# Designs tried in a protein design run: designed miniproteins, single chains, continued (3). Part 33

Each design is a single chain, and the fold is of that chain. pLDDT is the mean over its residues in the fold that is shown.

## One batch from the design tools (miniprotein)

Design m9198
Fold by ESMFold2-Fast:
Parts: C-alpha cells; structure tokens; sequence
Structure m9198 (fold): chain A 102 residues (1-102)
C-alpha cells in the first residue's frame, strides 16, 4: 500500500539521520534520543495520513523540527539534518496529496 511505502521511506530517513549523527561523532545516548523522536514522529505522521489529515501530518513535522533544534542548541550541523528530513517528508506529502486527490 502507499502507507507501507511511506513507512518504509520514513525508516530510510531514520537510518540516514542515525548514520549522519554517528559520522558527526554525536554521543550514542543522544543519537538514541533523536531516533526515538523520529520513531514517534513516524507513528504520528502515519496516523494523521490514515485519518486523511495532511495538515496534522505537516504539523507533526514542524513539532519534530522544534524538538530536534532544542536537543542541539547552537549547533549548525542539526540544520543539515533538519533540511534532509523536511525535504524527504515534503516529497512524501506531495505524493500523498496527489494520491488522495484520486
């Protein structure tokens, strides 16, 4: 299903973010905290999409970005990760809007 494809794409984003944080030398405990935020985002995003509420799905992305910035105050490297997440999720939202419009 399209929801399964979206879920798989989000899993790939989580794996990519984890690898980038590991390469940047971020402590394992902080990487775990980021992964937990991304997993919670994935769950809430898929629930919103299943409910037909793409505005709520976008709002969950904005909340995730705010939480990621709060975990890495004053670190410009987090903006690269935020940009990657935003680009991937915006692509998925565009696909979902097109599919939902029939």
Amino acid sequence: SLLEEVGAALDNVIATVKSLLEEAGVPEEKIKEVVELLEEFKKRFLEAVAAGDLAAARAHLDELVAKLRALFPGDPAIETIVDLIRAAVDTLLARLRAARAA
Scores: mean pLDDT 86

Design m9199
Fold by ESMFold2-Fast:
Structure m9199 (fold): chain A 100 residues (1-100)
Amino acid sequence: SAAERQQLRDIAEAIARELIDLAERNKDASEEEQYEIMLENLKAYAEILEKRYGKEATLEILEETRRIFEKLAKERKLPEKLVEIGLKAIEEVIEEVEKK
């Protein structure tokens, strides 16, 4: 339904905003540490989402999170390397969810 699609989009936006805030807060950490922090948080969200909404809805949320994250990162003018790290973490979690 339209209401269900809006709810998934709202969740995706909330996750994307949290990832941007994590990236900004950890901008001075090593690339490896930044990646691990982003990956850990995304895996935790994915586990909660899979239990609540199932695999297909979780993948839809994560794909939308990727789109919103990339848009917000450009708007906030985050360093390109930090954007690459975030996108890499999102892609890794999407692949892990798809393998289930």
Scores: mean pLDDT 87

Design m9200
Fold by ESMFold2-Fast:
Structure m9200 (fold): chain A 120 residues (1-120)
Amino acid sequence: MTPEEAREAARYLDGLIDIAELVKKAAKYAVSGNREQAIKLADEAIEGARKLREDAEKHVTDPEVRDRILALADGLIEMAEEVKKAAESGDRNKAKELQKKAETFIEVLRAERDRYRAAA
């Protein structure tokens, strides 16, 4: 991996962190019973993750880095869809679990971003 590829990977991870923060906020609204805001933020996270996934598939040249970014984006889409389902059903316990899962995911993304920044 070149320093330029490492900087590009770190930028995609910053985008994934922003999306994961939206998933966390959506889950928090689902916990509080604010269904409309939870669904809105989850939909925004899904759209953002799909756009980032498409961009990474076209522009990330390292196949291992690309596959990892695509997998992380897919994980965020799945988590956001689960938040929507929890909000729609009023499952506050599931929403609390998803909020914690999103917090852990953000920590993983930050660690990976910092690793790529160190390689640049």
Scores: mean pLDDT 90

Design m9202
Fold by ESMFold2-Fast:
Structure m9202 (fold): chain A 61 residues (1-61)
Amino acid sequence: SPAVRAGRGNLKAGDYEAAVAAFRHALAEDPEDREAWEGLGKALEGLGRHEEAARYYELAA
């Protein structure tokens, strides 16, 4: 997915807010996108939202 690719790019750049937006866009198009759920968890960890990140990792499993 182009949105998942954009999210991963933003994670590597440290643009965690942009990564969250990109992964949310990916999930709006495909709610079963495991990479998007995992990526959203990583972006939320980057923002210090550790409890939210843990929930998204569980959804990615």
Scores: mean pLDDT 84

Design m9203
Fold by ESMFold2-Fast:
Structure m9203 (fold): chain A 62 residues (1-62)
Amino acid sequence: LTARQKRVLEAAVKAFVKNGPDVTFRDIAREAGLSVGTVRRLARELGLRSVDELKEFIAKYL
């Protein structure tokens, strides 16, 4: 994982803990200190196209 991809994953974990199952890319972007567009692009680089795919990835690997 790149440093930016790791930052997005760490921000996603924090957002899921704070906001529960209804987390959005906007919530992740706030935690990461990045734009929503940047978060979506970095998630796609990991093969993750939605917040639900990101939740599955986190639950399985983190």
Scores: mean pLDDT 78

Design m9204
Fold by ESMFold2-Fast:
Structure m9204 (fold): chain A 69 residues (1-69)
Amino acid sequence: SAAELAAEGRALVERAREAIRAGDRETALQYLEKVERIGVKLVLLGDVAGAEELGREARELLQELGVTR
């Protein structure tokens, strides 16, 4: 369901934050790539708001890592 995918995306965002705190840039980027894939699936399921929330959080973390969208 869209709700289950949104929850998975949120968990991956938190794992990305943990990887950033640990100094593990590569692992953080891998989690953020998974978040982006979940965001696309949420849009296809009609949960645009959930996709936008995940996209905002992922973008904030990518900026922290010095990556432009």
Scores: mean pLDDT 84

Design m9205
Fold by ESMFold2-Fast:
Structure m9205 (fold): chain A 83 residues (1-83)
Amino acid sequence: AAAEALRRARELAAEAQRLLEQAYRAETVEKDLEKAAELFERAAELLREAARAARDVDPELAERLERAAERARELAEELREKA
């Protein structure tokens, strides 16, 4: 059902947001670039799962989640190059 799929997408996106917050803390406060990269990569995976859950019921939300996942993956790659 659409409501169930959207609930799943929101739950995954919320967990990804928690990981993004941890990643930014690791990068900017802890100065642990390797840890930050791992957290951004993990967040990207959850955002992709959220996008898949939303795809058939809210394609615009799915596109936004896909863009967020791609951005998180790009940040992870950039930090790995600096670490």
Scores: mean pLDDT 85

Design m9206
Fold by ESMFold2-Fast:
Structure m9206 (fold): chain A 86 residues (1-86)
Amino acid sequence: MTVIVTVVNGSVGVILHAMGGAVQAMLEGGKLSSKSEGDTVVFTVENASEKGEKAVLESAEGIRNGGGEVTIKKEGDTITITVKGP
């Protein structure tokens, strides 16, 4: 499974929270890459395990509970999470 987390206009705290989930997914067997362009940071985890997927989803829920706008979309074997900063 591929998990893509896009953070738009995120605070340092939101970016670090999203990065924490992506790093945990990498430690659970995924391949992590990151790209930054202006106010947007994208974390991509390829070949994420079920545990890695759960870790990223839990980080997204944490951001949502902290006031961030979080959109989660699942298409086939790809999960796309878009976070707009609080």
Scores: mean pLDDT 82

Design m9207
Fold by ESMFold2-Fast:
Structure m9207 (fold): chain A 118 residues (1-118)
Amino acid sequence: MEKEKELRERALRHVDEALANIDRGIKLAEQEKKKNPQLADEIISLLREAKANVEGARAAIESGTPEAVERAQQLLGDAIANVGRARELAKQVSPELAEVFDEAIRHLGEALRAVGEL
């Protein structure tokens, strides 16, 4: 249906934007290893887990089945939780890094809203 196509395209656009922000976050966190290696490693670990969840959600959204929609919602929720934890840690070391995570969370939330309407 046309509405389902529009919602899927919206969800996929926001997923791709979230992935770009997560990748930027990983790069910035790797630069922080010189000052805060333990905290940077925890942030990178959370972001890599979030990236895997978002990539899984992307595949599920593309499949378009009701079971896959439920799976995408769960994976996006897990990714939001992981990025949220990384953001709280990032506030202790870099305002720039925290802003990147705010953008990722915003896009993941928009993707989750679009998937919830499928």
Scores: mean pLDDT 87

Design m9208
Fold by ESMFold2-Fast:
Order: structure tokens, then sequence, then C-alpha cells
Structure m9208 (fold): chain A 80 residues (1-80)
């Protein structure tokens, strides 16, 4: 079930973030955002997109961080 995969990706993203593996954290967050959007779970998608933005900011990729923060805000608006 997609929801179980979304929960797994959230745990993997959090684990990577705690290990300071920001590239892996961004990768899991991107995968989670895509699955959440496909499932219509815009609240989860917004959380994953924000996590990806934070990871890219840690990596110094300001352009990707800005793009993902914008996507997170749009997803949050759809969840409301």
Amino acid sequence: MAEKKIEELAREAQKAWEEKDYEKAAEYAEKGAKLAEEAGDYGAAASFLAAAARAYKKLGDEKKAEEYFKKAKEAKAKAA
C-alpha cells in the first residue's frame, strides 16, 4: 500500500538527516513527495518537499532549496 511506502520513506529520510547524509535525505524526501502527490496526500507531500528543501540548503544548493520550498508551499495550500 502506498501509505506504508510513504511512512517508510519518511523514516529513511529522517534517519539520513540524523546521520548528516543530506544527499540521501533529499533523495528519500523527493521519492516520498512524489508518492504522496500520486496518492493525493498533499499534507505528506508538503512535509517531504520541505524536508528536501532543507537538505538541499545543507548541501549548498540554494536553487533546488528554493524550488522545493516553493513546491512545499503549493502542496500545503492544496492540503488546506
Scores: mean pLDDT 84

Design m9209
Fold by ESMFold2-Fast:
Structure m9209 (fold): chain A 75 residues (1-75)
Amino acid sequence: MDDIKKELKDKSSEIMSEAATLAEQAGRPELAKRAYELYKQSIKALDNGDIEKAEEYIKELEKLREEAERAAAEA
């Protein structure tokens, strides 16, 4: 259980960092702010032992990374 929590925390941090970098390149600071909020929510869910909720926030974070990537490509 602890190993999966660490893995999901590391994954959410990595995706958030990628999304924030792409959002900066796109000139869309609101996407970086949203990435950080989703990251915080995923960490809170993991701290509460809610793995399913954390995975849902991580999926939303992955979608946001894709949006930021598209926005960066347009810039």
Scores: mean pLDDT 83

Design m9210
Fold by ESMFold2-Fast:
Structure m9210 (fold): chain A 87 residues (1-87)
Amino acid sequence: GAAAEEAGRLAGPEAIEAARRAGEESAAANGGWVPLGVVGAAAEAAGADGRAVGALLEALAAAGPSVDGHVSAEAMRAALEAAEAAA
């Protein structure tokens, strides 16, 4: 969707790859659930600025319902694949 495309344009491929890697590790540890903060922190560590991190968090929130600030691994994968296509 539009949020994921914006996130891809702002964050770039390196930050999206870092976010995906951290998200997949978190999903494995948390029974398929990914904390939004883990994805944001990984993108920032990879060089994404605050605007890019904000756009990534919006894309994740738009991809599916959140539970206690977590999204499903499926929702995370869908959002990050769309963002990667736009990066």
Scores: mean pLDDT 80

Design m9211
Fold by ESMFold2-Fast:
Structure m9211 (fold): chain A 111 residues (1-111)
Amino acid sequence: MVTYTKEELLELAREALKEGDYEVALGWAIAALNLEGNKEEAELYLEVLIAALESQIELLEKNGGPQEQIDLLKGLLEALKNLDVEKAVELAEQLGMDGELLKKVLDILLE
């Protein structure tokens, strides 16, 4: 394993996001969160997740659906922007995302 600084992990996450590699971007954001479980790392994870969701919504809308998935993703995006923990976790789980990790991130941000 290589040792990365918080700044290097942040740069790696943003670079992967620019390339449209959301799984890699989220992986780097999770690595940053695990290195330091503070508000800054939680904000990074949320920033990457929001950007990934916005990009996925745009792609699905361009391809004509499915509308139910677009509506769920938009609902999750709104819940995340409003820090509505219960709604965000429920919608994330409905989309097959890690609701427990998301709850941890949002709980850190609300401290």
Scores: mean pLDDT 80

Design m9212
Fold by ESMFold2-Fast:
Structure m9212 (fold): chain A 66 residues (1-66)
Amino acid sequence: SLKKKGDELVEEAKRALEEGDYDKAIELYTKALFLYGAADPSNQKLRDELVEEIKEVERKKLEALR
């Protein structure tokens, strides 16, 4: 299932974020976003939520560099 694979990538991204690996978290969330889009292109809410999560991780990465 593409959704299940996307869900697993989201969990792996959360672990990367906990370890401070922002680049890996962004990569994994982006892969999950693509899988969710392929699984259900009509589910805009799920993709929008993931896009906001990616933006938040990018913001945290920039803050950590300051």
Scores: mean pLDDT 82

Design m9213
Fold by ESMFold2-Fast:
Structure m9213 (fold): chain A 55 residues (1-55)
Amino acid sequence: SLDELQARVAAEIARDPRATQAQIAERLGVSPATVSRALDALSARYRAEWAAAQA
């Protein structure tokens, strides 16, 4: 489910804030598009923290 995927994506970001969308997708065994959808559904705070880590 999308809820389960959101939790897994959030956990990966918390574990490794430097992880790219592609790396998260590889670790979770899903497509980058699926990770993008999960990120869109996450809270603004998690997305902001992830974006800051990428900068």
Scores: mean pLDDT 75

Design m9214
Fold by ESMFold2-Fast:
Structure m9214 (fold): chain A 99 residues (1-99)
Amino acid sequence: LPPDPALDAAFRDPATAPLAIEGVLYMIKAAISLRDAEVYEKKGDLEKAIQSYEDAIKNYRKAAEIFRASPHPGLQRMADIAEEGAKEAEKRLEEIKKK
């Protein structure tokens, strides 16, 4: 997919750039926690996997909240992506808890 012009514009606008940067930092934290959760799950460390999925969910939800603070189309799309990430992590967490 080509670069998102609306998201790029949000990073260049002084009114939205701080929200775009902060939201992306939480997205990065969520992605790291999600990867850690998958690694722990593969190792059979279910306690650490659960904790890491919970951390991923919290960071995705925080990113979505930050992005939703602006009506900017690029930030609204990032909020949708963050919410989808949280839902996927929640689904994975439910699967682990049933074991």
Scores: mean pLDDT 83

Design m9215
Fold by ESMFold2-Fast:
Order: structure tokens, then sequence, then C-alpha cells
Structure m9215 (fold): chain A 58 residues (1-58)
């Protein structure tokens, strides 16, 4: 979908492996459910940022 394509582009822009795409999408969906809100561009961007920070902390 459109939000999945956004996640892929953000991973490419951040230099992160595309193998992380399913994990980013699942995390963004989890955030949406946790907040009781629809999946959005903002939540996808947040999910990519969290994954990037986690990798940098390792």
Amino acid sequence: GELEELARRLLEEEGLPLSLLPEVVRFAEGLAKGFGMPLSEGLVRLAVDVVRIDLQAQ
C-alpha cells in the first residue's frame, strides 16, 4: 500500500536494509492500535526513526 511504499523510501533514505520493511510496518501498525488511531504517515515515520535509533544504540 501507499504507507508501505513510504516506509520503503524512508529506509532507503536512512541507509537501512529493506529487510527491515516488514518489521517497520508491524511496529507502525502496533503503534496505531496502541493509540486507537488509523495507521498514518506520521506513525510510519516514527517507526522508521525508532528502528534507526535502536540500530545506532547497538
Scores: mean pLDDT 81

Design m9216
Fold by ESMFold2-Fast:
Structure m9216 (fold): chain A 94 residues (1-94)
Amino acid sequence: MPVLSVSAAASVPEGGTLTITATAASGELSEVRLYRQAADGATTLVGTVRGTGSTFTITLTDLRAEDTGLYYAVGTDAATGEVGAGAGHQVTVV
């Protein structure tokens, strides 16, 4: 299974832009899905990028207070089709 990390700003102003970079620890991914987990535990799919590579960038614009949460990436391995994830990154919209 792929293991992913996410990199992003920890704080972003309302109406701002957040760029999230998802990176596979090894190998290449065919797809990355970005999820946001809110404080109540609700999980929302916020973006999907397809391609072949180890690094995927997702840009979110016009951020609101409700966009605050734990962002994590789920990747599909290009060679095996296995799905994996990694640690999330907390983002606060202020």
Scores: mean pLDDT 83

Design m9217
Fold by ESMFold2-Fast:
Structure m9217 (fold): chain A 61 residues (1-61)
Amino acid sequence: MKGEKYKVIKDIKSGHPNILSAKKGDIVEVLDEDASGNLKVKNIKTGKEGWIGKDHLEKIS
């Protein structure tokens, strides 16, 4: 859901600019969700946006 915050639970390294790179413990804000259940998020620490699978995230609110 848009505006919800999640914590990254596993390090993510991406070779593509549209896929999020993040470290375990980073907090991300949900911007969008696709029909397959992937989330477009913004990393609060870096300000970068990217797509990520829900399996890499834990809801904190």
Scores: mean pLDDT 76

Design m9218
Fold by ESMFold2-Fast:
Structure m9218 (fold): chain A 103 residues (1-103)
Amino acid sequence: KEEGMKLTIKLFRALAALQDRRFEEAIRDLKEVIETIEKMLKENPDDPEVQKEAERIKKGVKSLIEALRKALEEMRSQNVGATDEEIERLEKEIDELEKKLEK
């Protein structure tokens, strides 16, 4: 499906945003990816091909979530560019993404 390619592009956009330390954009793109996967699975509950595609994209999302957590931890350690309060807020949003991904 064309949707699979669009999701892959959004994952690459999230990775680019993460590398540029645009964490809010990366989190937003990951939220959209998760919501799209949830919709695909809900509309095609018994389609094995859709299930496999969703699992593949979920692995990509998990990798980016792990990279986001590491980047935020590095920022906290360097005490540069963001307050501890902002980092905590972003970590909380990432926790919410992980919870949605496990559903």
Scores: mean pLDDT 78

Design m9219
Fold by ESMFold2-Fast:
Parts: C-alpha cells; structure tokens; sequence
Structure m9219 (fold): chain A 56 residues (1-56)
C-alpha cells in the first residue's frame, strides 16, 4: 500500500542524508556532522514511526 512506499521513501531519504553528512565529515568537522546527523535521524525516525503506526 501507499504507506509502505512512503516509509521506504523516508528511509531512503534518511540514508541519503546520512551518506552526505558522512562525506562532509571526511573533509570538515566530524563532530558537527554527527550533530546534524542526530538531528536528521530524530526527524526522519519520528516520521517513520508515525507512518508505521498509521500502517499498523
């Protein structure tokens, strides 16, 4: 169903954000990249959790 596609898309978007921040950490501050990564993970995880609850 549509909710499964939205969950998959949100997970894919989070992985892309993580990959981009990991690449930036190689050339800049790993600590700053980790802070941004945590913020993104919290936001996307909340969205995924809400979509999973709606699908259940």
Amino acid sequence: PELEAQIAQARADLERVRAGLDEQAKYGSPEEAEKLRRTAEQGYQARIDALEAAAA
Scores: mean pLDDT 79

Design m9220
Fold by ESMFold2-Fast:
Structure m9220 (fold): chain A 81 residues (1-81)
Amino acid sequence: KEELEKKIKEIKEKIKEIEEEIKKLKEELKKLKEELKTAKGKEILELIGRILRLIGEILDLEKELKKLKEELEKLEKKLKE
């Protein structure tokens, strides 16, 4: 039980870190989308490039978060035994 509790705590901390990172990236994405509304010429292409990169990073982190949440759920079920 002690080892399971430690593992659960580690995963919860990792989930919290990833959730905060996703939140920061989403705020940055929101700012870039607002900048895109007033951008002209080559700035449009640069902003689109940055937006696409951030979307990719967010999607990768969301996939990692989903896997960690699934692992946490399995460990919490084991702790009941």
Scores: mean pLDDT 83

Design m9221
Fold by ESMFold2-Fast:
Structure m9221 (fold): chain A 62 residues (1-62)
Amino acid sequence: YDYGTTDEAELKELLEEAKKRKKELEEELSKETDLNRIIGLKLRIIGEELDIELLEEKLKKL
């Protein structure tokens, strides 16, 4: 994933997209009963949380 951009509008769009993906993964997790799939979804949610944190820090520096 290329977060090399410093364009504020692009960073805001990427942040909203990451938040949307996290919400969709959390909704999927709430319906999942298989332990291995639950673990996979939790790891993906953590990945989106890290992306959100990175994008928010980049926006703070602008």
Scores: mean pLDDT 80

Design m9222
Fold by ESMFold2-Fast:
Structure m9222 (fold): chain A 56 residues (1-56)
Amino acid sequence: SLAEELGISEEKAEAYVAGARLFLAHFGEAAALQALMTEGRLSEEQARLLLERARE
């Protein structure tokens, strides 16, 4: 469902969530959000959805 919401493959969505978890653990929410928007080229809305999943 997340992959469909983002318009990307399931595999890529999983990779983004894993990356977001690592960034959250080591650098915090602001850095994770910035990385998803800049490196992942996601909108703020998409990045926030990924961060929400990463917290689970």
Scores: mean pLDDT 77

Design m9223
Fold by ESMFold2-Fast:
Structure m9223 (fold): chain A 83 residues (1-83)
Amino acid sequence: MEEALEEGMEETLERIEKETSEEAAEAARLGLEGLRARRAGDEARAAELAAEAERLEEKVSEEDKKKAQEIAEEVGRETLERL
């Protein structure tokens, strides 16, 4: 269900922005866009988005990276439960 996945991605990004930083949320957004590009078979676009996310992650603290990962795992579980 494409709709539930999209909703879960938006929820993940919103929570990361609220609980960590705008930079962490932007890095997560690029990571999710990279996953979408990969699923669409656009490997070149996925690689570009992954590289951009990696650059933003260098500006994000280790604490915020860990928090963002925890949020993504939590929302991922909730999204699977709604599917």
Scores: mean pLDDT 76

Design m9224
Fold by ESMFold2-Fast:
Structure m9224 (fold): chain A 78 residues (1-78)
Amino acid sequence: GAALEAALAAIRAARTLEELEAAGLAAARAILDHHPDVLRGIGLALRLIGLVEDARLTGDLEAARAGLVALVEEVIAS
């Protein structure tokens, strides 16, 4: 829905790891609030949080962005 699409736009626009983290967490929250399968939604949200944590550990903003975009686009398409 609109919340997940807005989070995807924010992920694409993020210029810092802090902005990317905020956008990734917004996507995770949108999945938790709106996914019809609660357990699957939890799993997807944890995957998003893991990608954000990996970005913090590596400092690789563009690798993290690519992973978050791919995961959020997959959720939107399903």
Scores: mean pLDDT 82

Design m9226
Fold by ESMFold2-Fast:
Structure m9226 (fold): chain A 63 residues (1-63)
Amino acid sequence: GPASAEGARAAAEAAGGRADDESARKAAQYITQGNLEEAARALKEGAGLSEDRARVAAELAGL
């Protein structure tokens, strides 16, 4: 199914960051489109995650 903003926020928290509502929504849209690289970028910028942590969070939010 499509990724949710709530799922993206929870994944960011699991990775040690905190996503704002805008970054969580953007990440969810990119994950729904299959674009994990852009989802990770949104979480890196919006949740204060490192590049590696943001990638893990994007993958986690996708499943």
Scores: mean pLDDT 81

Design m9227
Fold by ESMFold2-Fast:
Structure m9227 (fold): chain A 55 residues (1-55)
Amino acid sequence: SVRLEVVAGLLEIAAETSRFLAERLRKQGREDLAKRLEEAARETERELEELRRRL
């Protein structure tokens, strides 16, 4: 489905953005927020894997 392919692309961007922001926050000393965003990225990556298995 074209819709699922679009959603997969958006999830990929979301995961990459969360990891990028986590690295910036870690450099700013916000370890707590960095770990939270890393976990959010991992959850998004799992959802992406599930979607890709359905495509």
Scores: mean pLDDT 84

Design m9228
Fold by ESMFold2-Fast:
Structure m9228 (fold): chain A 61 residues (1-61)
Amino acid sequence: MDEEDYERAVKLLQELGVPPEKAPILAQRALEAYDRLKKAGVDFPGLLERIARLLANRELS
C-alpha cells in the first residue's frame, strides 16, 4: 500500500466533511478499491479522489 496515497485520501475525506475518527477507515476502503481497479486496468488522473468523494458522500448522506 502506498503511504502517500493513504495520507492524501485521509486529507481529502476530512476536507469533504468526514469526521477525523471515520476518515482513516474510509481512506483504507478507498485505497483498496483503487488498487483493485488499477490491477483490472482502470487507472486515470483523479481516480483515487473520485473514489474518496463517492465514499464521503455515502458517509455524509
Scores: mean pLDDT 79

Design m9229
Fold by ESMFold2-Fast:
Structure m9229 (fold): chain A 57 residues (1-57)
Amino acid sequence: VDEEVEKLKKEGEEALLAGDYEKAIEYLRRALELDPSSESVKAALEMVEQLKAEVEA
């Protein structure tokens, strides 16, 4: 995985830990824009979106 994608993935994880789901989604989407084939980023984005939906329910 490219270093830029890895950095964005970590930023997304840090935002998630801070409870900022919207910011986490933004960082993970940017990582996917750089590497659309990254299954790890795609899975992380799906997980955060599911968590946000559960919190809003």
Scores: mean pLDDT 78

Design m9230
Fold by ESMFold2-Fast:
Structure m9230 (fold): chain A 60 residues (1-60)
Amino acid sequence: SARVEARAREGIRLASPEQREVLREIGETLRRIGDLLQQYLDAKRAGDEAAAQAALEALG
């Protein structure tokens, strides 16, 4: 929601340099997980079980 996004942006703006580095690493990890979940869903919809399995293995 727009409110959650606004609060996240403000939290990053108020963060120290050390806190920003941690938030950046968390953000990169969450983006990677989101991309892999999207790849899994797209593969399942296409009936590509090999691609779906590869995405799940990459997730851990």
Scores: mean pLDDT 79

Design m9231
Fold by ESMFold2-Fast:
Structure m9231 (fold): chain A 100 residues (1-100)
Amino acid sequence: SEKLEKFREAVERILRAMAAGTISPEDALDAIYALGKKYGISLEELQKILVDAFTRLAAEDPEAARRLVEEMEKVRSKLTPEQQKLVDAVIEAVRAALEA
């Protein structure tokens, strides 16, 4: 759907900004959650979209993916339990992709 495509494009822009250090991982995650709510994306779909986007980033730019994992690990303790679960899934997926 058009809403899903716009959401994926927005996630990609936010990930690029986070990789560039323009936005913190905390602010990036908050922005992604807010956009997910705006576009009617379920939490299950949100997790799948983020895992897919980060896995693609790991394949295209392994160094950027490593930096993002390190930044997410630094802020993990400041996140909500729901956000921590999402971040853990992303970190696991990126680490698996970097080992392939």
Scores: mean pLDDT 80

Design m9232
Fold by ESMFold2-Fast:
Structure m9232 (fold): chain A 93 residues (1-93)
Amino acid sequence: SMAEKKGKELREEGLKHAKLGVLAFENGDYEKAIEHFEKAIEKFEEAIKLGEKSALKDLAKTYYYLGAAYEELGDKEKAEEYYKKAEEYLKKA
């Protein structure tokens, strides 16, 4: 269906942003990593709304990296919140 194709396309865009986020994270650019991970999350959430449930694992992994980026920036409270979200979405996947 058109919705199924759109969901897959949104997941692929999410994966693109997640990859850029990981690259920024590995380079120590945690603020840039957060920007990319937030864009990835938006795309994965849109994909899930269209029935692309495979994006749940991608969303969980992205929340884990978002938590790690906030931890590196010294925001322990935000890190814990995002690690908790990662666990919640991993259980749904």
Scores: mean pLDDT 90

Design m9233
Fold by ESMFold2-Fast:
Formats: C-alpha cells, sequence, structure tokens
Structure m9233 (fold): chain A 66 residues (1-66)
C-alpha cells in the first residue's frame, strides 16, 4: 500500500517516527516535503494494515491512503 504521512508534532517526535519507518525492511520512505512523506509498504496485507493503524493512532500524525 501507499500512504501519505504528515508529521505535525515536535521535532523529536517526528524524528522518532521517521526512524521507526526507515528501520522496517518492507517499507520505503520518500520525502515529499519538510514534514510530509510517501510511505510504500511491500510486505503482507496484514502487516500493511497494522502499519497504517499504528500511524493513525499516533498523535500529530496524519495518514492518507493513496
Amino acid sequence: MRLRVTLTGPVERQVGTVLRLIGRPDVEVEPLGENEYLVTHTGSEASGRALRAELEAEPHVRVEEL
């Protein structure tokens, strides 16, 4: 799946979120802007849904499925 992820919280929280995403072997992260990222998940359907749910649960994170 492809997700547009926008980070609006403090810098330390944004860095933490980006590092967690980059650390996943089945995830590609492309910067679209200063606080906006394209996240492409290539793993299983279940792990993709879990990733989306994790991001949607985070404060100051906006997620849009493309």
Scores: mean pLDDT 79

